# Ledger of designs, part 19: designed miniproteins, single chains, continued (5)

Each design is a single chain, and the fold is of that chain. pLDDT is the mean over its residues in the fold that is shown.

## One batch from the design tools (miniprotein)

Design m16634
Fold by ESMFold2-Fast:
Structure m16634 (fold): chain A 74 residues (1-74)
Amino acid sequence: SPELEALERVRELALEAGDAATARIVDHYIAELRRSPDRAATLNALEAVIDRARSAGREELAERIEEVKRELEE
């Protein structure tokens, strides 16, 4: 599903950035949404991950996740 693919891509981006904590949070959202991927719930999850990345000083990671969110909104 596009929702799960977006979350899996974000998980990979977090790992590439060396942010294992953010990757674990994304894993939680993947597990939660895996049986019933809902677009609105996925967009809310992505917003939460973006806010976390920014709060952690990971601005470049946050911007890359925003791009994934924007693609999913299309």
Scores: mean pLDDT 84

Design m16635
Fold by ESMFold2-Fast:
Formats: sequence, C-alpha cells, structure tokens
Structure m16635 (fold): chain A 75 residues (1-75)
Amino acid sequence: MEEEAKKLEKKRENMEKMMEGAKEALSAMVREVGRIAGESEEEIEERVKKAEEEGEKAREEVREELEKKIKEVLE
C-alpha cells in the first residue's frame, strides 16, 4: 500500500504541474487576444481574471476527482 500511495502522489504532482502550465498558457493567450482586439488594459484584466476564475474552478473539480479516486484505490 505504501508503494501504491507513493506512485499516486507522483502522478498527482505531475497532473498539478500540467494543470499549472495549462493555466499559465491560457492566461497568456487571453491577454494576447485582448491586445490584438485592441481592448483597453482594464478590459484585458477583466478577461484574464474571468479566465483565471474559470480555470481555477476546473482545476478544483479535477483535484476533487483525483482525491476521490486516490481514496478509492487506497481503501
């Protein structure tokens, strides 16, 4: 069981890292789209904030699913 827990922890770390990278890429893309569209700095900030909030919600959902699956495997 200890070895299985270590493997799941490593996979969770990898997924967290991938999700963080995806969040950063999305935020950068949203900023660039706003600049290309000629939006004001305030409008760009609002777009980024909304994208970050949506990304955070999606990340939280994935994290909850991972925690549930880890508990199922360890129990």
Scores: mean pLDDT 75

Design m16636
Fold by ESMFold2-Fast:
Structure m16636 (fold): chain A 64 residues (1-64)
Amino acid sequence: SEVDDILAELNRLTPEERRRVMQEALDALKKAKPKTPQEAYDLFVKTMRELVERERARREAAAA
């Protein structure tokens, strides 16, 4: 599932990076105040995916 893919990517991050991604996703949910559980789920999944990709890009740039 999409959630399983996100969890697998989170497990490849450092504990600090993982905590930061989780906190930013939660902060995004708090700001958006989604009206339904489905909206909250979709926003959280989208935000998590974007943040994980940013951490990966940052790591790749630092390694270059």
Scores: mean pLDDT 77

Design m16637
Fold by ESMFold2-Fast:
Structure m16637 (fold): chain A 87 residues (1-87)
Amino acid sequence: MPGEYLRRMAEAELARFEAEIRQRMSDVYGLSEADVQRAIDFLRRKMKEETEKRPDANFLEFWKGLQEVSGLAVDYINKLVREREAR
């Protein structure tokens, strides 16, 4: 059913973002394991909020929400990088 399909897609995208965040934040930005874990926890929280906000969302609405969460994750990463540079 569409709902199950959308949830599985969200889980797959979340796993992809977690892998990308771990690689970029530790290897490219030199962020600590704790900062990487904070970014992953932020992404998981935002994905949960978006899914719970729109339980009956169609594919297009869900995909737009996922793109918004991706943007928020990028903004959060940029914040962590700036905090690291300020130290």
Scores: mean pLDDT 65

Design m16638
Fold by ESMFold2-Fast:
Structure m16638 (fold): chain A 93 residues (1-93)
Amino acid sequence: SMEEAKERLEELEKRMKELHEKGVELYKKSSKEQQEKLKEAWKEFGVQAAEPLEEAKRLIREGGDVKEVFEQLEKAEEALEELEKKIKEIEAE
């Protein structure tokens, strides 16, 4: 449903904000090599997730197809999960 799609978007945006805050704190404690890896990880995320996320927001705002909203949200969620994994790997270094 569109209500479910809105809730998934809100949760995704919350996760992105929390991960960004964690990333900023990690960056401050990181070596130069780790800092470059963090920058590249966020850049990769932007390429893979920002467009699907903005399209999901547009479809929700304009009352578009709920199935297309879920497809875009899933793409953004998958990209966020990959970013979370990369940040954990960098943190473990």
Scores: mean pLDDT 85

Design m16639
Fold by ESMFold2-Fast:
Structure m16639 (fold): chain A 72 residues (1-72)
Amino acid sequence: SMEAEIKASELVAEVVREVEAEHGRFTDPAQRTAANRLVVKATRELMEAIENGDEEKVEQVIEDLRAGLRAL
């Protein structure tokens, strides 16, 4: 649903803001590409988890995104 898409995007944006506050912006092309791939994957997985009411999966996807971005 559009509501799930909006919510997923908001959650992803919050994680990105948190990591960028710690690391600064990803300016290296390879890091930017990897970060974008993680964001796209997380948005899709969050949208599905939100639509299914799977709160545990929502938390897992957020944690995986945060860890993945911090590893770049």
Scores: mean pLDDT 84

Design m16640
Fold by ESMFold2-Fast:
Structure m16640 (fold): chain A 98 residues (1-98)
Amino acid sequence: MEREVRNAWVLRETGRALRRMGDAIQEMLEKRRKYEELLKEGKITEEEYEKKIKELDKELEKLGKEIVEELRRREEEEPSLPEEEKRRLVERRREAQA
């Protein structure tokens, strides 16, 4: 029972974080393909291409680490808003029934 409520909240927050990661990965892949096209057209050098790809890879690594850290923190964090409101409602109901 409590496990289902907690799982629903965790899935909601995890879903938001994963969506942001997915959007960022998609943008990085689009930039990478654009740089590949510029290289094929001779508009940039191989050195410029390698530099841009390394920058994208570093940004992706940083984002991945930040998202993993955020998800780990949220998994350990009690859902404060729904549980605090439910705890206050349960306590008030117990006082009214006593």
Scores: mean pLDDT 68

Design m16641
Fold by ESMFold2-Fast:
Structure m16641 (fold): chain A 74 residues (1-74)
Amino acid sequence: MSEAEKLVEELKKRLEEVKREGERNNLSSDEIVARLTEEVVRANEEAKKKGIVLSEEEKKELQEFFFKLVTEVG
């Protein structure tokens, strides 16, 4: 539980940073969304490697956060 919560918070922070960097560099909405998606894929692979399992609540929180960032970009 502790490691899963930490991964969720670190991923949320990274997604915010990727969005800001993309906006700062005048990337298209599609390119920013692509980079956000790549970070989620990377985090999922890292979680799998470490044996970290997210709860349904943690998955929902990440999904809602991701869609919030996507809607703010578009």
Scores: mean pLDDT 82

Design m16642
Fold by ESMFold2-Fast:
Structure m16642 (fold): chain A 59 residues (1-59)
Amino acid sequence: SELEQKQKLVDEWQKQTDEAEKQYEQDSKTVTPEEQKLAKQFVDQLKEQTQKLKAELEA
């Protein structure tokens, strides 16, 4: 069903978001402030996409 496919997609995006967030936290001590800002934007985009997919699943 479409709901099962959406649930799987949400789970995959959530896993990628969690991994990216952990990577960002570890890298934040070794990268420049500019690189840190770009990495944070990337993590924030992943979080927004994951939230959007969750909202579609709940609708």
Scores: mean pLDDT 79

Design m16643
Fold by ESMFold2-Fast:
Structure m16643 (fold): chain A 59 residues (1-59)
Amino acid sequence: MELTLEDILDLELVDEIEIGNGLAKYLTYRGVTKEGKEVLATLLQVKGHEPKLVDIREL
């Protein structure tokens, strides 16, 4: 995907899902692109590490 987190405006955390008995989380943010598209961005955060972008989908 061509979009990065820096391309998304007004990021709001809407969901958190713990996996691996709390060793990692999927974090879902809602935001808007500069093109006016509503998007959901999914990040994977592993314990002790910075979140990594996994997926961006248009709503």
Scores: mean pLDDT 76

Design m16644
Fold by ESMFold2-Fast:
Structure m16644 (fold): chain A 88 residues (1-88)
Amino acid sequence: MVLDSSQVQSIIDILRSLGNDDVADQISQRSQQNGGVLTDQDIRDIMTSLGNQGNGRDVSNLSYSLHQVGISSYPFRDIIDQITQRSS
């Protein structure tokens, strides 16, 4: 999976609207490293980083933003389940 620059910008805008500026900044930086796109591995790495920090709500907000741009959370189900078990 690859999220184009338009989908990435939509995710950033949604995350900022939810008050998740830190996550939006991480998405923006990772996207810039990859020429304006995000891969499923990039999303997986960000979710894992947020989970290790105890930020289960941020992972949930990121999952919500992905759903809003038409991306299923199913490929990330294992990470989401593990993280939400830790922080509710």
Scores: mean pLDDT 76

Design m16645
Fold by ESMFold2-Fast:
Structure m16645 (fold): chain A 100 residues (1-100)
Amino acid sequence: MEEIEKLIKEAIEKLKNGEDREKVVEELIEELSKLLPDTPEVRRFLELLKKALLEAKSVEQQVHILEELPEILELLLSDDPTSQTAAFLRFIGAILDAEL
């Protein structure tokens, strides 16, 4: 998780510094895919995450989603199906909250 948290922090800093939003998102998703297990659940999550970040209307919305991401990934990477379901629900909540 430390390497993942570092990647997320670096992506947030790049977005706040006015770097290309699409490039930062694409690079983050690619690096996360290398660090995370190649499971159907993880693949579906990364696809949805990329879509949510690219469809975000502002840097503030992208940052809000990314700030929730470490907790979401911790739940998603558990061997417990209930925790994996909770990860997707928390992710949906982060997206909805970011739109406010």
Scores: mean pLDDT 80

Design m16646
Fold by ESMFold2-Fast:
Structure m16646 (fold): chain A 72 residues (1-72)
Amino acid sequence: MERVKELIEKLREMGNDEAAEFLEKAYKQAKTEEDLRMIEGVAETLIEPSPELAQRRRPEEIAWAKKLNEKK
């Protein structure tokens, strides 16, 4: 639970404010453990790869959070 928040904060620190905001929104909409795992995975992949790689893959990662948020 709190791990997702920490990952989102790290994204903000790296300059990915939009991704962090999107994931935080999805996190608040998440009701199941599976939803939380998906958000955590997306956040981790955005944090771990190099900044250059993260920028290229970010649209796909954000799409995951957006889809989950819309799904309710």
Scores: mean pLDDT 65

Design m16647
Fold by ESMFold2-Fast:
Structure m16647 (fold): chain A 78 residues (1-78)
Amino acid sequence: LSLKEEADVYLALALIYVHLAKQGLERGEDPEDVERMVRRAISLAETAIKLFKEAGDEENMKLAQEVLDEARALLEKL
């Protein structure tokens, strides 16, 4: 994978974990399980930001930052 393709995969995974965490919150799932999903999303988004920054992809870096901010906001609700 190119650096940019690798970053895209990390961003996609971060989005999936944010979605799963939101779904878990709506369904009243175990807070510990939801927190694990959120923390995984944070880690994945942070990695995506680093990779996009190295690739010089400012647009996708901003998108990854938005995903990170959303994941952090979810963690604050727990």
Scores: mean pLDDT 87

Design m16648
Fold by ESMFold2-Fast:
Structure m16648 (fold): chain A 111 residues (1-111)
Amino acid sequence: LPKASEEELKILKKIQDYIENTDIRTTTLPELFQKIADIIAKETGEEKYRDILAKILLEMFFTYDGKESPLELLDKLIEKYNLKLSEKTRFLVRAVVDMLFLGKKAEDYLK
């Protein structure tokens, strides 16, 4: 696993707390993914990618079939939509995908 900076770890914990406290009976999947994308965009300053990141997470949820890693699918979607993400945004999105699809925790990116 790639290592998180102290700042990145704080952001990942914020996202993890939001996911763990979200009631799926009152929150839709598009709303959940939009909120995650909003946190990433705000913390990285890449607000222009807010909506497209939410769309990518939702597309992954419906198209992931387990034949490849979730990160390989993410990389294909980033390339498909020609997104030029900063290293920080790319790292955070990859970590969130690991958390959503593989059950990783923010603490797994410590060290």
Scores: mean pLDDT 79

Design m16649
Fold by ESMFold2-Fast:
Structure m16649 (fold): chain A 71 residues (1-71)
Amino acid sequence: MDPVDLLSPDERAAFFRAFNALDTDGDGRISVAAMRAAAEELGLPDRTLALLDTDGDGVLEASEFQGVFER
C-alpha cells in the first residue's frame, strides 16, 4: 500500500497502461516478469515490483492495482 504513494500520477498511469497492454488474455492478470520488462522500458522503479509482490506467486492482478492505487 505505502509503495504506491511513491508513484507519481504519471507513473501510476504508465503502470496501468503497461498492465493493460500485457494483459493479452483480458483476464486482468499478468506475470511479474512481464511487468518488470515493461517497467524497465518505461523507466519505472524496479523496486515497485518487489513491494507489489504480496502473494509471492509471480502474478499481478488488476484488482490489486485498483485497491492499492485508490488508496
Scores: mean pLDDT 63

Design m16650
Fold by ESMFold2-Fast:
Structure m16650 (fold): chain A 56 residues (1-56)
Amino acid sequence: ALATSTSAEGVTSLNGGNPTKDAEVGKERMKELLAKLEAAGVSFSDAERAEMLKHS
């Protein structure tokens, strides 16, 4: 039922770049950073990881 209202829905393709793909790349980079920090001996809680992923 997409005909109701889609003000905040993510589009699949808008311009030259796919917003879905762009978001995936950002998440991948953030996951790599988190993995590096964990390898360095930093402990993250579930909330910390969620915050970092949100900011990607």
Scores: mean pLDDT 65

Design m16651
Fold by ESMFold2-Fast:
Structure m16651 (fold): chain A 65 residues (1-65)
Amino acid sequence: SLMEQAKQQALQDVQEAEELEKEGRLKEALKKYQLALGFLETYFPDDPALPEIKKKLEELKKKLE
């Protein structure tokens, strides 16, 4: 379905954000995590991946402060 494809894209954005973080591209990683989290919280609020994505985003925000 279109929604399953969109969910897979959001999870792909999380994986890309992890790679960007490993490369030290922290602002780009932050943007990818924010986009993925915003989509998943809105359309899949019970998704088991959400707590880990939120944790990654908060850790990355602390690195940029």
Scores: mean pLDDT 84

Design m16652
Fold by ESMFold2-Fast:
Structure m16652 (fold): chain A 76 residues (1-76)
Amino acid sequence: KEKLLEELYRAGVEGLSLADLPPEVRALIERLRELTARARATLDAEQIAALGAQYKKAIEGKDPLEQLELLIETLE
């Protein structure tokens, strides 16, 4: 399940320059880290895989910031 969570986190931040982020985008990334830690503690691998499949379908045609926001919404 750790590999699945790592893949979800990477997908959510794909296309963003992590070296030069606005404070508001950094806050979203910190929220994603919190939600990923919660998912690691509370969800099994099957539940994480199901959320990942839902997220991949939802991000089709979205820009990187919208993809990050949708991942946060999916994990909440």
Scores: mean pLDDT 74

Design m16653
Fold by ESMFold2-Fast:
Structure m16653 (fold): chain A 78 residues (1-78)
Amino acid sequence: AVEAATAEALAEVDALFAEAKERMRGASLEEATQLAEELLQRIADMIAAAESEEVRAALMRKQLEVIEEISRLLGELL
């Protein structure tokens, strides 16, 4: 149950990030920054809603990875 819930939550973050990356393609730095902020807020909401410490910890780790990737993507637009 916890393993399935963790996998599902991580897959949702991956899908949200893929959608955000697609929307950021061709966007201005300002628009890309706004999309990044919306994505990070969505992930923060998922962390807050997590009922299991294992799921929360996995989401927090994933959030740090997403932040690192967003920082690289935004840097490429500078």
Scores: mean pLDDT 84

Design m16654
Fold by ESMFold2-Fast:
Structure m16654 (fold): chain A 63 residues (1-63)
Amino acid sequence: INEEQLQYAIQVVDAARDAGILTEEQADQIKQLLTQAHNSKDKEESQALLQQAEEILQKAVAA
């Protein structure tokens, strides 16, 4: 994934939390996954972590 996409994902999480869609705990979990993906910088690992974050977000919102 690209750095730009990762930053965008973080902004989406912030917006969802601000709108009350995500709880603080859910937002923290997603952000932690995104941060870990960025720190790793490994494409393979970063992609897997981002996918997990997206799944958590969607599951939390729409189940």
Scores: mean pLDDT 75

Design m16655
Fold by ESMFold2-Fast:
Structure m16655 (fold): chain A 73 residues (1-73)
Amino acid sequence: MSVVEQVKKLIGDELGIPVEDIDPTKSVLDLPAYGDKRNRLAKIFEDAGVDPRKPLSEITEEELEKIKEAREK
C-alpha cells in the first residue's frame, strides 16, 4: 500500500468522509468537515510534528507513523 492511500484511510476514518472524496492535493485544513473533527485532526498532526497545511500527498511514511501515534495517544 502507498503512504498516500494509508493517509486517506486515516483521514476518512477521523472525519467520516468517504476515501473517494478525499483529494490528496488538499491539506487537512482544506477538507470539508463539520464540527470539531477537522480541528481535532489538525491538532493530531501538530502533536505529531507534521504541518497540517502540508498537502496529504507530501506526507512521508515517518510522518504517517507519528500521526498514528499521536492519534492513539
Scores: mean pLDDT 77

Design m16656
Fold by ESMFold2-Fast:
Structure m16656 (fold): chain A 82 residues (1-82)
Amino acid sequence: EEALKVIREGLEKLVKLLEERDILPSDEEFKLLEEIRLALADKNVEEAIENLKKLKELFEAKGRDELVKLIEETIKKVEELL
């Protein structure tokens, strides 16, 4: 429950940052964001974290350091709860 809350808050911050920076997600990034949302709806923390890690790798390849840092902080907070 607490882990799901942390992931949801992290996803909200990520979406807000994308909007504030006027960054349009790629098709691959959008698919991963949707898979994270579905995992949250299913209360599947493991699947949400796996898709966050994949999304982080895509942003890292593009040099999106602020987005990478936000995802890393979200993953770390969830791992501290497990």
Scores: mean pLDDT 84

Design m16657
Fold by ESMFold2-Fast:
Structure m16657 (fold): chain A 90 residues (1-90)
Amino acid sequence: MKEEELKKKIEEIKKKKAEEIKKKGVKLAELPEDVVASLEEPERIIASAYAAGNKDIPEELIEEAAEVAAELGLAEREELEAEIAAARAA
């Protein structure tokens, strides 16, 4: 998979997460640390997994990023895991 395609996917995820935050409003303001971690952590984990060439990235890190994204309605958990798994297989 091309790095440009991965970057686009990450940008789409961040954009959709911002929209979701705007919809949920007050509830997200009550957990600012969780919101901040959610905004950056999935992007960092996904980018790191691809950058490392998928040799030995812990599945738990991939699942954590996918779980956070799914909880915020950013993307399907299975879709994120499948993309990272496909890159790992390549």
Scores: mean pLDDT 50

Design m16658
Fold by ESMFold2-Fast:
Structure m16658 (fold): chain A 71 residues (1-71)
Amino acid sequence: SEKEETRKLAEQMLKRTVEHISTLSVEDAKAAAENFLLSLRDMLLQSLDTEEAEKVVKEIEKRLEEHLKSL
């Protein structure tokens, strides 16, 4: 389904972003994370309604924040 494909794409984007930010300074990593979340939200809103998109963004943001705390 489109929702499953979109969620899979969000997971792939998160994985790539985590790999990228691991190569950056803490300040650059935070900036890259913020830019990623904005891009993710825009992408999700193309395929999902606002409620579903915000739910996915919130789940991904929480996981990304946990990773950033480990830097």
Scores: mean pLDDT 81

Design m16659
Fold by ESMFold2-Fast:
Structure m16659 (fold): chain A 58 residues (1-58)
Amino acid sequence: QAYQDIASIYTSVSNSLTQSADNLRAEGPQNQPAADDAYRDAQSYRDRAQQYQDLYLG
């Protein structure tokens, strides 16, 4: 089913957002709000990935 593929895509997006957030944080304290937003977005995609994994696994 497509659920596993969707979960994989959301996991990949979450990982990319986490890397971007880490880079923003490393650039300086002015980027903390943007880094925090990216971490929250990454968590949202992780939660979405888990939902689709749960649908795939039953």
Scores: mean pLDDT 81

Design m16660
Fold by ESMFold2-Fast:
Structure m16660 (fold): chain A 77 residues (1-77)
Amino acid sequence: SAFEEELAALAAEIAALGHQLYQAPSPELVQRLIALYRRALALVRAQAAQTGDPVYRALAEHLERAIAALEALLAEL
């Protein structure tokens, strides 16, 4: 589905940037990761609303926690 393809593309980009952040932390990389996670969250929230499937609600909660952790990291850089 278009949702699965878009989410997979975002997940791949997040993984690549996450690896770069692990090797060399920078505020710019953290900000880029936050933007990608927010795009993934918007996509997952739309899917949760459309399907009512609790899996997407759980994934949205996971993404919200990831964003909060990245925002906390950004505040320390």
Scores: mean pLDDT 88

Design m16661
Fold by ESMFold2-Fast:
Structure m16661 (fold): chain A 70 residues (1-70)
Amino acid sequence: SSLADRLNLDDETKEKINSLSEEQQKELEKELEALQRRLVRDLIAGRISPEEATARFRAEAKRLVEKLSE
């Protein structure tokens, strides 16, 4: 229980992540790391609030999980 727990997502999304293959979980982790870097940059630039950054991260993480899980 590594990726799902670290991402602090809702239980339904965590359950979907845990059902993904190791390869799918690694690709998800790479995509989410890239997303996190973009959101941190926008946050530092004052373009989004911390609450907006959290909301965008969760929404995009859910979309990526749905895309991988079919």
Scores: mean pLDDT 75

Design m16662
Fold by ESMFold2-Fast:
Structure m16662 (fold): chain A 59 residues (1-59)
Amino acid sequence: SIEEVAEKLKEMEKRISAGLQKAGLGTVTLEINDDGTATVTYTTTFGTLTTTVDLRALA
């Protein structure tokens, strides 16, 4: 399903972003939205990456 594909893509993006943070290449900020999603922004020396995660779907 489309939802299943979207969840896999979000998971892969999170893994890459977590790797950047562990390597000390930047910082991470988390913003919780009113609809139960979260926006994760990674600010690195190479640029900014933004990923939106549905927190309810991950429960």
Scores: mean pLDDT 67

Design m16663
Fold by ESMFold2-Fast:
Structure m16663 (fold): chain A 71 residues (1-71)
Amino acid sequence: MGFATVHLPGAKAGEYSYEVRDAAGNVVAQGTVTADENGVATLTGLPPGSYTVTFTGSDGRVYEVPVVVEE
């Protein structure tokens, strides 16, 4: 299973809900991840490929980022 390191621009450190969508718009994974003080979070357990990931913070802010998962 692949992993990806994701940067959330302007995000605060903390817990984020995430939803991973493939190129066809299908939800392939969802869960919770912790971002560090630089807004960096690591996703694991995804098949290799290109995805769009939506992160929602406890403050209600939404971050949508492209993610590439490697083997």
Scores: mean pLDDT 76

Design m16664
Fold by ESMFold2-Fast:
Structure m16664 (fold): chain A 61 residues (1-61)
Amino acid sequence: SMEEIEKRMKELAAKLLEKAATLPPEEQARVETYVRVLEHEARKHPESFELIEKKAEELLA
């Protein structure tokens, strides 16, 4: 459901931003922008959420 996808996306965003907090401000801003892109994609294409989740996992690795 959209609600479940939104919740999971918020959790992924929080993890990405926590990792970004250890980076220089310029890189942190780029990660924040990318997170917003992923949130937008998840809302537009919920059927593609598994691919979005995979992309987020690659950034957390």
Scores: mean pLDDT 80

Design m16665
Fold by ESMFold2-Fast:
Structure m16665 (fold): chain A 72 residues (1-72)
Amino acid sequence: MTIEELDAMPEEERARKVAEALGLDPDVVHPDNGITEEEIALALYRKAKEEGFESPLAYVEHQLKLAEEIRK
């Protein structure tokens, strides 16, 4: 479930694998951006890769810290 493994996958499998690893629900929508679970999974993978995180989970952990402090 590293960025390297996800980068080797097709987009469909990549989104699914990230969602499974993060325990995301298909019905989850980000209220601020209207982003669906699929878009969230792909965005997390892409952002983690761009910012040099080892995995999407590491990036999510960072985002959760921000969300808990700001809670918006």
Scores: mean pLDDT 70

Design m16666
Fold by ESMFold2-Fast:
Structure m16666 (fold): chain A 80 residues (1-80)
Amino acid sequence: MVKELIEKTKKEIEELIKNGAGGDEILKVIQDFLEKLGMDGSFEVLRKLGLGEKVEGVDPEAEKAAKEVINFLKELLDKI
């Protein structure tokens, strides 16, 4: 389940970037993904994930999944 959610989210982000979507649409996809993992999609949680910091009160598998998607987004943005 988590692996399928990660791959679906990565594809959604990649298609949004390919189609020239705004950062607000990409952010919404990330927030929806975090919510499905049982995580808060707040700016503070997104900041911690972006810095590779530990997010308290979440399952380690969910935190790893979230970091994988955030790192994927960073890699795509670095190529632009």
Scores: mean pLDDT 76

Design m16667
Fold by ESMFold2-Fast:
Structure m16667 (fold): chain A 69 residues (1-69)
Amino acid sequence: MMTRDELQNALNNAGRAAVGMGLVDSVDGIDGLVAMIRAGYVSDDFAYRIINSDYISDSNKQRLIDAMA
């Protein structure tokens, strides 16, 4: 299972990268990760590691699943 610190680092990195790439207007880890998944920059294996974390709300898990479709 992904640790809380690993999850926080992944979300922070996704948020910053998505803003830097012009995919989102604000640094938000979930919005950034959703945008990065839709753009094809995140592997399904990595996305599932985050979705299976106990530190993500059910609504945000659904957003990540929808982004992979």
Scores: mean pLDDT 76

Design m16668
Fold by ESMFold2-Fast:
Structure m16668 (fold): chain A 59 residues (1-59)
Amino acid sequence: SSVLEQLRELVKQAEAEGLSSSATLGQTSIDMSEKYKFSDAMQEQMLKFVQSKMEAERK
């Protein structure tokens, strides 16, 4: 899947786990990436940031 598709799956996972802050961050990342046409490298950085946020929010 594309990086954006991976971000969408992370948002669904965060919503399912009740990680509202991470879900909001992930959705904002998708919206900004689509609006501003961020590079694959930037999308990958956003994906890793959302993953890190989810791990932090689970603690």
Scores: mean pLDDT 83

Design m16669
Fold by ESMFold2-Fast:
Structure m16669 (fold): chain A 82 residues (1-82)
Amino acid sequence: SERVDFYKDQLKEILEAAENKDIPEEFLLDSLERLLDAARRTLSKEEFNEVLEYAIEELEKLDLPPELKEKLLRLLEEHRAE
């Protein structure tokens, strides 16, 4: 799905931006939350879960401070479809 690929690419860009110490943490969290809200409204439950799983896997690959990584992971898990 082109929509799934779009959201995967956008999430990857935001997560990779977290490695840039010059970008404020609050901006990263707000950007991620807005993108997840858009994806949740736009995608089916299955497509949204696929995007979330991809984002979690990409986050695990990044070398981030533990506290920031935990905050990003918590935000992703809060948006996981129940």
Scores: mean pLDDT 84

Design m16670
Fold by ESMFold2-Fast:
Structure m16670 (fold): chain A 87 residues (1-87)
Amino acid sequence: KAPSLEERFKREKKRIEEKLKNMEIAVKNNDVKAFLDSKKQIDGSAARLHMIGEEFKKEGDYEKAKEAEELVSNVVIKVKSLKDEVK
């Protein structure tokens, strides 16, 4: 069976959490390559989360759609903050 929207949401959320942790470690180690690699992975997961949120809206699940939108927004803010620290 293809994964449900909720399973897809949880998978992308977990990926973002793991990659954000890797990005924070890269900032502490001044590892620009690891930072950029983690950012690329986060950008991909954020794009998929945005699409999952739109699918939730289409199905009438506005609460889950809002959770996805808020997660994407918070991730963008966090990535911008970390980028400013790496210079």
Scores: mean pLDDT 84

